Designed miniproteins, single chains, continued (4). Designs and how they scored, part 103

Each design is a single chain, and the fold is of that chain. pLDDT is the mean over its residues in the fold that is shown.

## One batch from the design tools (miniprotein)

Design m15795
Fold by ESMFold2-Fast:
Structure m15795 (fold): chain A 86 residues (1-86)
Amino acid sequence: MKLKLVFRGMSVSQITGEALRAIGLELDGYEVKIEIKGDTLTITIEGLSQEELDYYINYARELAKRGAKVTITRDGDEVTIEVDFS
């Protein structure tokens, strides 16, 4: 399964933290693509199980409870989670 995470309105510190977490996943054997443009971070992860995908969906829901604007879109085996901190 494929997960695309899009974070908008992040500080440099927040972008760095999420990018380092994504690098950790790449070191754990996942296929990871990291793109940074301004205050927007995009992370694409391939090879996730359903349980791992559910973990990220729950993480996004917890961010929404803390006041982040969260959009979750599913198209087959691809999930896009957009989080806006602005």
Scores: mean pLDDT 79

Design m15796
Fold by ESMFold2-Fast:
Structure m15796 (fold): chain A 59 residues (1-59)
Amino acid sequence: SEFERLLEEGERLVEELRRAGREEDAAGIQKGIDTAKKEKSITILKAAVHEARRVLEEL
């Protein structure tokens, strides 16, 4: 599903942020992913993934 695909991408992006030393950003994105999982919200998940991509693009 689109939700599962975005979840996998989000988890990978959080790992990349942690590897880049962006622990605070990674924690914030992870919180968003956790909220999306709890609420089953694709909108929250998309927002978290888009923010993770933005932060990584600025490195």
Scores: mean pLDDT 86

Design m15797
Fold by ESMFold2-Fast:
Structure m15797 (fold): chain A 64 residues (1-64)
Amino acid sequence: TLDPAYRAGLAHRAKGQAAYNAGNYKEAAAHYRKAAEHFRAAGDEAGAAEAEAKAKEAAAKAGV
C-alpha cells in the first residue's frame, strides 16, 4: 500500500513525463512542481528534489 501523498506524487510525475514527451513543457513543469510538493508531503525528499529539477528544466524549455 502506497502513502496517498506518494501516490499523488507518482501520478503527477507520470503526467509531467507525458506532457514533456509531447513537447508541452509548460504543462510538464506544472505537473513536476505538483509531484515535488506531494513527494515532500510523503517525506520523500530525494523524489521531491528530482521532480523540482525536472520542473526547472521543463520551465526553461517552455518557450520552445
Scores: mean pLDDT 85

Design m15798
Fold by ESMFold2-Fast:
Structure m15798 (fold): chain A 80 residues (1-80)
Amino acid sequence: MEEELRKPEVQRRLSAELYNALGKLFMSKKDYEGAIEAYEKAIEIDPKYAEAYRNLGKAYEKLGDLEKAEEYYKKAEELE
């Protein structure tokens, strides 16, 4: 039998969480464009990942794109 970590749904969840963590790492390095790419990958894998939407909003806010930041913050609130 496959171990739990080898199940496709668990792998997808872990991949989304890893991309979210990668985005947080880019944020800590002030690489906001890299953070956006990583958070977008997390959302692509898990479209209901509220934390990834909130973090994407923060990254856009840091780039000065306040309209996109507000849009993603609203999406995060809808998913919470």
Scores: mean pLDDT 80

Design m15799
Fold by ESMFold2-Fast:
Structure m15799 (fold): chain A 92 residues (1-92)
Amino acid sequence: SEMAREGAEYAAKRAELSGAKASYSVDGTTVTITAEGASVSLMFGALAGAVAAELEGAEASVTVQGDTVTVTVTGEDAELAARGAIAAGEGF
């Protein structure tokens, strides 16, 4: 859970650098990153990041509600969840 939290925090910081207000949560091996006030570029970045997380072997999904983007990454363990979250964050 500590590693997953560090990965989530990295992804949230990346979203903030893109101009959004970011938050994250970790529930077991599932990381959720929420970016509010997301630009269209960040929305496409979130989709690319989700694909990158899946290439790491995690499951990833992206939802968009107005200008809020939510990226959810689930790994079979905390290490994979962390790697997936970092990969998703690189898209931001």
Scores: mean pLDDT 84

Design m15800
Fold by ESMFold2-Fast:
Structure m15800 (fold): chain A 72 residues (1-72)
Amino acid sequence: MTVAELEALPPAERAEAVARELGWDPAVVDPDSGKSAAEIAGALYDRARAAGFESPRALVDHELELSAALAA
């Protein structure tokens, strides 16, 4: 889903939709941060929108590519 499509959704539904698009169970809680996958996905949506990415998936793919380049 694009940022524009996600903007049409209520905040809670939007966070859940982002989590599911990334292949995450939105109800799973990260033990280190105490945040649910939906909460983390909501934050990714906000970051993608602020940075001008097409979708939260595009942001994640960009960060994974950058991380792989730095690790190589």
Scores: mean pLDDT 77

Design m15801
Fold by ESMFold2-Fast:
Structure m15801 (fold): chain A 58 residues (1-58)
Amino acid sequence: DELRERAERILREAGARVLALLDEGAAGTPEQAEQKVAEADRVLAEADEEVARLLAEA
């Protein structure tokens, strides 16, 4: 299923970016951690929207 493979790729890439951002936040100040969490939230929102668009086109 090509849609499933594309969705899995989007989620894997988003997951890797989120983990990298959270790791950067953990190494920084509390203020930097808040900024990295906000960035991670945006990455997840973008990935969710991309997956939703793929499903709508099915």
Scores: mean pLDDT 82

Design m15802
Fold by ESMFold2-Fast:
Structure m15802 (fold): chain A 59 residues (1-59)
Amino acid sequence: KLKELLRLIGEILRIIGELIDLERQLEVEEDEEKREELEERIEELKEKLKELMEKLRSL
């Protein structure tokens, strides 16, 4: 149970790091098509983060 908790926390932190990197990329990206790709990726990671936070709450 502690092992699962630590694993979930690690995954959450990893996703937060990816979100920070993607949002930074989006801030400097000038190509509209690439901006759309980054925005879609960010939304996917936000949904995954929500799912992991829900799992964490259920422990």
Scores: mean pLDDT 83

Design m15803
Fold by ESMFold2-Fast:
Structure m15803 (fold): chain A 75 residues (1-75)
Amino acid sequence: SLVEKIKELLKKAIEALKRGELDEAEEYANKAIELAKKAEEVPEELKKAIKTLVEGLREGKEPEEIAKEVEKALK
């Protein structure tokens, strides 16, 4: 499902952030946003995770901090 694919992309973004791979994390974030726009229903935890990831990257927060906050939003 689209929801499961969004979760997978967010998990990959978290792994990329933990490795300091900001470009990879941004690519996964962009793909998650595109899928969320196509989905009729997105769980609140996924919306929060996407927002946290996008805003963290935009604000230039530390990759490890972004990863922790996105993990919190997913659970």
Scores: mean pLDDT 84

Design m15804
Fold by ESMFold2-Fast:
Structure m15804 (fold): chain A 118 residues (1-118)
Amino acid sequence: LPPAEVRWLTGRSLREILEEEAPGAEIVTEYVTSSGAVLDAVAVTETTTVVLEAKKKGESPTSEQVAAAREAAREHGAETLTLIVAHFDEPLPEPLDLDAVPEFAVVVRAPTEALPGA
């Protein structure tokens, strides 16, 4: 299995990050998994499922959010999961504003079963 790839991004909107990781894919906000968990945004490609979670600066995704992201990847048969954690000074209101620019985003790409917990 390939190791997890981690990148740090600044100066890009949520939409720009999603379009870079999933070019040409439909972006679904407030994505509901088969178990009923809600993810901020999901985009699916032939090679990966891309999941975006917006967080306050310095917060990590919870184990439940990571489990929901893995569930979304499994639903689409993806061998890899790309998790984007976008860090804002304040939480984004619902619905998610895709044109908002986070202070920074962390992009983690890993085999769906090998992505570490929160």
Scores: mean pLDDT 78

Design m15805
Fold by ESMFold2-Fast:
Structure m15805 (fold): chain A 67 residues (1-67)
Amino acid sequence: MTDEQLDYLAEKYGISKETAKEAVDLARELLAQGKSIEEVANEIAKRLGISKETAAQIVLDIELGEV
């Protein structure tokens, strides 16, 4: 993942670059395990302390290839 992609997510969702990177890394791992978008978003929100809505949008951005 590029620094520009992390900057994009951090600015778009109002989170730190570190949180954005952790969210993407976790989302990719859980999606690779066959978890649903909803399950992945719930786990990210719980572990990183961000909203479920923000987590779901990050997962969708990954699925759409935006990051």
Scores: mean pLDDT 81

Design m15806
Fold by ESMFold2-Fast:
Structure m15806 (fold): chain A 77 residues (1-77)
Amino acid sequence: QWRELEKKGNEALKNGDYEKAGELYEQAGEVAEQQGQLGLAAYYYRKASRAYELAGDLEKAKELRERADELARQHNG
């Protein structure tokens, strides 16, 4: 399921639909997090943060970056 969301996110990113790409990558991160894959979730939240930054949604980008950093810390510690 997160693979399908990543594919759709990559398609949105390719088409310049940065907000939609961010939303899809965020959903992929949520699915990975629900499955206990914290490192994978952090990866997708970072991709979502970048997409929202490109869309001009700096607050959403910041929130997802912080969430990714916390999950990466939990995965490594």
Scores: mean pLDDT 85

Design m15807
Fold by ESMFold2-Fast:
Structure m15807 (fold): chain A 69 residues (1-69)
Amino acid sequence: SADEVRREIANAEAGVKTAEETGSLATAQAALHEAREVLRKAEELGDPELVARAREVIERAEQLIKQLE
């Protein structure tokens, strides 16, 4: 459902924020994995706002991983 996808996106966003605050590469990688999975679900729902949010989380996580490596 859209509500489940919104919750999963929020969880991935929180994971990226935690990784930013702690400098944890492992947390950033976990958040990226979660964001990629939720993007697939958002695309299957056909909700463009949820797709855009999931893509933003992926982009943010990927940039953070590069900074932490």
Scores: mean pLDDT 86

Design m15809
Fold by ESMFold2-Fast:
Structure m15809 (fold): chain A 57 residues (1-57)
Amino acid sequence: MSEEEIEKAKENIRKALELSKTLSPEAQQIVAELAIKEGEELSEELKKFAEELVKKM
């Protein structure tokens, strides 16, 4: 992936997790798990980024 594609993916993950904060804690957990899984499928960098954001929630 290009650096621009990685940055766009990071922004999309960040936005999804921000929206999940308006949901129940159980739904927020599901969204967090999906974000980490999608990151893992795309790249190690995106997986680590999603894991770091989830830990800060």
Scores: mean pLDDT 75

Design m15810
Fold by ESMFold2-Fast:
Structure m15810 (fold): chain A 69 residues (1-69)
Amino acid sequence: LDSLSPLEKAVLEALYKHGVLTARQLAELLGVSQAAVRRALRRLEAKGLVMRLPGTRGYGLTPEGVAAL
């Protein structure tokens, strides 16, 4: 796995602790902009570590994302 940025690691840890979160909830929880969270989520999706949940605005961990923690 490629090295993760501090924000990418924080997103993975938040999703592990809370399950499914939207970009807005992640931004509020982590104290960053929604734009920064969306960029981190796009990078994590490209790495296969998170996925968008169908029928929701939320993101969750893949098994690979859990293993990266």
Scores: mean pLDDT 82

Design m15811
Fold by ESMFold2-Fast:
Structure m15811 (fold): chain A 87 residues (1-87)
Amino acid sequence: SMEREKLLEEVRKKDEELEARAEEARALPPREALELRIELGRLQIEILRRLRRLAEREGDEELVAELDEQIAKIEALIAELEAELAA
């Protein structure tokens, strides 16, 4: 579908953007690096949730399952980083 192709392209561009911003984290103080990594993870979840909603509407159960696993991994990482930030 054209909607799926467009959203996959947005996911690809967002992934490239987030990867570039992740490199910037290496130059930051530890606390600011954690804050940026948490922000980037949340932005990644947002775009993946948009793709998941489209996949669910199209009945693509396999893609929904893959995205649920990816989102869960990022959420777990964010929780770990938030715990480090709170310490």
Scores: mean pLDDT 85

Design m15812
Fold by ESMFold2-Fast:
Structure m15812 (fold): chain A 61 residues (1-61)
Amino acid sequence: GGVKIEKVEPGSVAEKLGLRPGDTVLSVDGVPITSKEEFEKLLPKAKTVEVQVGKRRFTLR
């Protein structure tokens, strides 16, 4: 599940939150992410993003 980040736009909220290409976004503010469009819609108001890198999960703030 989740959405894999293929690129991060310079100056975006994703870059400010510390998201990197290759990260898989599992949820934004506890809301499960199933599409890139959902991710982009929720991201501007995001306080927390849960990501998976390999077998580990991280919460970005």
Scores: mean pLDDT 75

Design m15813
Fold by ESMFold2-Fast:
Structure m15813 (fold): chain A 56 residues (1-56)
Amino acid sequence: MAPLTEEQKLTIVRIAKEALDAGLTPEEVKQRLLDAGIPEEVAERVAQSVADQLAL
């Protein structure tokens, strides 16, 4: 797998923080990451991680 760019890593952190602050759904997190050019596999993993943190 090709490594993520620095810009992509910063985008992931930003979107994850916004998702936790705003309570975004995993589907919204995944879509925002895909729109930002993040690979689908990475976007799915980040969305799942955010969902796990929001689930009580």
Scores: mean pLDDT 77

Design m15814
Fold by ESMFold2-Fast:
Structure m15814 (fold): chain A 66 residues (1-66)
Amino acid sequence: MDKVAALTVAANLYIALGDFEGAIETAKRIRELGDEETAQEILNRVASAAEKAGKTDLAKRARELA
């Protein structure tokens, strides 16, 4: 499995568990590996999920990074 695919699975798991900080860190790692589009998609998902969970600061951070 390539590293981006593995990190994408991990990011989605963090989102499902409500660990938005972990998902943001994983998206940053994907960005470092050169996959900007996948990183932005994950950050947008984090922003939406965090907003629904009432974690407004995390939603803002994810949007700023996307």
Scores: mean pLDDT 84

Design m15815
Fold by ESMFold2-Fast:
Structure m15815 (fold): chain A 58 residues (1-58)
Amino acid sequence: MELAVAKEDYVAKSPLELTLKKGDLLEILERIGEHYAVVRSLKTGEIGIVPMSILELL
């Protein structure tokens, strides 16, 4: 299980993306190239795409 935390608030720019708050714990399900990942929120269970730049890998 690859875990990450949101380093900053992020507002979804499309229906495929997740809105996150700083400190949200996430599971990385799949990486999309170098810039994006499919993640699951451990708080809500929602799945979506977020930029890797806002994630701190644990």
Scores: mean pLDDT 84

Design m15816
Fold by ESMFold2-Fast:
Structure m15816 (fold): chain A 93 residues (1-93)
Amino acid sequence: SAEEYYQEGKKAFEEGDYVRAIELFEKAIELDPNLAEAYYLLGKAYVKLHPDIPGAYEKAIEYFEKAIQLDPNLEEAKKFLESVRKKLEELRK
């Protein structure tokens, strides 16, 4: 199920396996495109995997915006969106 892929992805993320986390979160949103939390963690996993690559932050912004669109009460996604936008500006200098 989408929930099973999401939970496996969370475990991979906590273990620092961001490549596996991304794969599992992508499978979760394929089965349930309205799973806001999966988009949020997918965005976090991209910036963790590529912390110095502007493109990773651009993808994270898209995923966080999607998460917030699906769940406007997801305050953590809003806070990280602000943080990743600031970091992206710093990386472009």
Scores: mean pLDDT 86

Design m15817
Fold by ESMFold2-Fast:
Structure m15817 (fold): chain A 76 residues (1-76)
Amino acid sequence: KAELDAAVKAFEEAAKDSPLYEEIRREVTEFFRAVSQGKKEEARKHLERIRKLALEAGVDPEVVDAFYEAAEAFID
C-alpha cells in the first residue's frame, strides 16, 4: 500500500493543474471502491479510464505507468 500511496501522490501532483483533475480524482475514488469490494474487473476498468484521462491531460507517461503498475499490483 505504501508504494501505491506514493504513486498516487506523484500522480495527483502531476495531474492537479489539468482541467481533467476532478474527473481523474473521481475515477481514482471509484477504483479504490471497486478494489475494496473485491470487484477486480470493475477496478481494472476504472484504472484504464484513469490512464486514458491522465494521458489526455498531458501527465508524464512515466508517472502514469508507475501509477498503473502499482495499482495493478494492489488489485492482484
Scores: mean pLDDT 80

Design m15818
Fold by ESMFold2-Fast:
Structure m15818 (fold): chain A 89 residues (1-89)
Amino acid sequence: NISLEELKERVKDLPLGLQQRLLEVFEAYKKGLSEDQVLETHPLPGGPANVLANMLKNLKTSKSPEEFGSKFTTPEYQEGAKRLFEALS
């Protein structure tokens, strides 16, 4: 199993805000949280919680790194999403 520290090293070249988002999704996935639990427990309600919940949903429903990456429009997010999916496979 990949560690949080190993994921940090794999995404260190990405923008800091994206790194933080990917690590939050990784921890939520590892804890087995549902989208509803993320919305309830996230310290910043609204936009930030909704983005995290949507990323978690897309991660759980995707079948490949390429499919998960395709859910994002920004190239950096597509790359980060693929690396996150590969880390959890």
Scores: mean pLDDT 80

Design m15819
Fold by ESMFold2-Fast:
Structure m15819 (fold): chain A 65 residues (1-65)
Amino acid sequence: SALDLYKALLMKEYGLSEEVVDRAVELLRRGDVEGAIELLMTEGGLSREEAERAVGALLTGLAEE
């Protein structure tokens, strides 16, 4: 699926674990965009700018599902 491709891309590009990406996706499915950004910063080690880009990619994958 498109979402699976974006998840794989983010794991490769930013070194994120599948568990962290899946938790971010669950937050985004609930409309918690800021929670997803904070999770990627706190657990993923991303800067806010990186986390915002990652959230954008995941939202694009979700829109294609």
Scores: mean pLDDT 85

Design m15821
Fold by ESMFold2-Fast:
Structure m15821 (fold): chain A 60 residues (1-60)
Amino acid sequence: MMLEEARKLLEEHPDSPIAWAALGAALAQAGDVEEARRYYQKALELDPDFEPAHRLLASL
């Protein structure tokens, strides 16, 4: 997912752990690993059982 599309998704759905994880993944692809980690952690703050964010964070 491109960074701009992920950011728009987050703006439209700020309470969705999927939106936070999607922006995190886009940031990781852009090379912003530290920011990606923060966004994955925000996804887990919204839903601690959100498995994709756990997996993505572990792969960083």
Scores: mean pLDDT 78

Design m15822
Fold by ESMFold2-Fast:
Structure m15822 (fold): chain A 87 residues (1-87)
Amino acid sequence: DALLAQAEALRRQAEQLRERAEEVRRQGKETLERNLALAQRSTSPSVAQRYLAQGETDRSYYDGEAQRLLSEADALQAQADALLAAL
């Protein structure tokens, strides 16, 4: 059935987006942790502060991107569920 195949494709796309969101969140966390480590090892307060600011900015960006991907995944899942309900 073409509708079943379409629903399955949408579910696969939603799952791929959720996997991408998790990877993006992990990248943001790693970037924050890396900048925190660099700040802690810095002997210059101004350099340390730049690393802390950069880490927070990057983490915030990655968190936002991950949330966008999760919202897209939820929309695709809803579309798949609607197609299955229409059968």
Scores: mean pLDDT 88

Design m15823
Fold by ESMFold2-Fast:
Structure m15823 (fold): chain A 78 residues (1-78)
Amino acid sequence: LSEEQREAALRHLQDAGVLAAIRGDEETLALIQEAIRHLEEGDVEGARAHLEEALARARKNGDPATARLLERALQHLE
């Protein structure tokens, strides 16, 4: 990952975490926090795995705003 891609992914993950927290979706928030942790540790593959789980959960729960931010974060990790 470039520094720019990492920073963009982190920003979208942080924004998604704020939305999950506002909704009281503790499980999606926990997955987002794990994705952030893995990305900060340089584990891009681990970050992608947790992000994809958070995205699937946001979609299942009918949360398009959080899902959109997670999709944008995922694009920066490609």
Scores: mean pLDDT 87

Design m15824
Fold by ESMFold2-Fast:
Structure m15824 (fold): chain A 86 residues (1-86)
Amino acid sequence: MKEEVLKLADELVNAKTVEEMAEKSRQLIRALNELLETGPKEEAIRVAEEVSDRLVEAMKKADFEKQLVLGVALIAVATALSIARS
């Protein structure tokens, strides 16, 4: 599932429309939560951190509308990471 999560993160940051970004964001968060629940926790946390870093870098280069969608995805990833680290 690590490869699927990273692929979805790449698809999200390369999405052309807000609708596509929203769909990819939903898929990414679902896959990441499944990885955090079922996978080795240390690896899942590292993957979530890599996804977070990729979203932050994408936001720095994105226009305003894309920054909003990426920001919502980043908040969801950060929330999942906070819970997993507890």
Scores: mean pLDDT 80

Design m15825
Fold by ESMFold2-Fast:
Structure m15825 (fold): chain A 73 residues (1-73)
Amino acid sequence: MEKILKEYEEKITEEQKKEIEEVEKKLEEKYEELLKKTPKEKHEELRKLLEADKTAVILAAALGLPMVVPEPL
């Protein structure tokens, strides 16, 4: 996953990076709200999901797919 992410980051244009940053900000905001409502023992899993969702946004951008904020459920 990490090596693939690096390769896709190299292929992403500056315009796509700006769109990714906007989607990542919305994603982080959703996860912050979810963390407030979630027991501490689940916080590690939520952080892993956040990282996975951020990776999915980068991959979607590189593949020309629509970047949507996934529902963190």
Scores: mean pLDDT 69

Design m15827
Fold by ESMFold2-Fast:
Structure m15827 (fold): chain A 62 residues (1-62)
Amino acid sequence: MSPEQKAAALYTASAILEAGADFNRELAERTEDPEKRRKLLEEAEEDRRASEELREEAEKLE
């Protein structure tokens, strides 16, 4: 796989994780159960960090 193709794949994966984080954050805002809300926010934060790591890796290939 070329560096350009690998970078594109990493950017795509990063975008998917960001979308997942946004979805979980929005779902948490609509959730009345404090325990479920906390878990959704934790998952959103994990996905956001993973997205950042993949983006940084993609940038190193450019």
Scores: mean pLDDT 83

Design m15828
Fold by ESMFold2-Fast:
Structure m15828 (fold): chain A 66 residues (1-66)
Amino acid sequence: SEVDELREKAWEALKRRDYEGAFEYAKKAFELDGDPSPLRALATLLRAMGEDALAERVEEYIRENE
């Protein structure tokens, strides 16, 4: 599905350390299915990788859209 493809693209972006791209793909997936769980997982992973500022932006996006 388009959602699964976008989630895969987000994961591939993370592996390349394209953190902004990962967030954009995860947002597009959320826009299609309304499930914030992948965005929450992304925020957790970003914090584990030391990307605290972007993790905060992801968490803010979830709060504004739930």
Scores: mean pLDDT 86

Design m15829
Fold by ESMFold2-Fast:
Structure m15829 (fold): chain A 59 residues (1-59)
Amino acid sequence: GAASEAARRGAEEGLRAAAEGDVGTAAQHIGNGVRTAREGGDEEGKRYAEEAGRRLGLG
């Protein structure tokens, strides 16, 4: 759904920012993805965004 799409997009933008060396922007995008998934009740999208954050060392 829209929440899953937003979470995935946030994770993808976060990974792109991290690849460019911008860890602060990466954390913000991933955090927004997790928040959007949580607000939408989307467990899968939330886990996807959390996993991306874990891979970047952001928790």
Scores: mean pLDDT 74

Design m15830
Fold by ESMFold2-Fast:
Structure m15830 (fold): chain A 81 residues (1-81)
Amino acid sequence: MEEKLNAIIEKFSEIMEMSEEKAKELKEEFLKELSKEKELTEESIIRAFAKALSKVFDVEIKEEDLEIVKIHVDEASEGVP
C-alpha cells in the first residue's frame, strides 16, 4: 500500500510540477490523513488526499474541488501497478 501511495504522490508531483520537498510533505500528510480513516475506500483515499493538499498548500479544498482532486488521483494512479 505505502509503495503504491508513494508512486501516486510521485506521479502527481510530476503532473503538478511540485518540488521534491513539497512532494515529501504531501506524502507525509496524506499518510497521516489516511491513517484517520476507518476504511480504505476510493472515497476515503480521495478525501485524505484532498485534506493533505489543503494542509501542505494552505488552501481550503471544498467538496466541489474533490471531483478535480479525484480526476488527478485517478490520472496519477493510472499505470501504477
Scores: mean pLDDT 67

Design m15831
Fold by ESMFold2-Fast:
Structure m15831 (fold): chain A 80 residues (1-80)
Amino acid sequence: MWEEEIKKVVELLRELAELLRNGELTEEKAEQLAREAEEHRRKALRIMTEVDGLSREEAEKKFFEATEEELREIIALLKE
């Protein structure tokens, strides 16, 4: 369940990175993708803590580890 939510975040981050690489990212689209990613992140963290019994710290660490690669790529692209 939470793995599906993380997968959605990864998909959204990859879409953001692709639009950045192509010079097609608008402010409106960036805001939309960020909001959708945050919604799925919140759902993943809630499932990890409320269903799987992980601490919030453990859930956040697990989420970061699962998305770090995509986030690093986006940060590199934003540096121009």
Scores: mean pLDDT 80

Design m15832
Fold by ESMFold2-Fast:
Structure m15832 (fold): chain A 70 residues (1-70)
Amino acid sequence: ASEDVNRALELLDQGKYEEAIKVAEKAAKEGSLRVQARAYDILATAYEKLGDKEKAQEYDRKSRELAEKV
């Protein structure tokens, strides 16, 4: 939920990108559309930091699509 998004942001700030991905994936699966959009944004950032540009672009697109709907 929203708590998972906050935890993922904390992990991202700490440079724990792989852990941030796991928490953000949980938020994306269990959260509201707003929580899912935020989780996808975190996933995009984390994958970009890890050098996975394809996944970063995919999650950035998903985040934008959901943000336009809410």
Scores: mean pLDDT 81

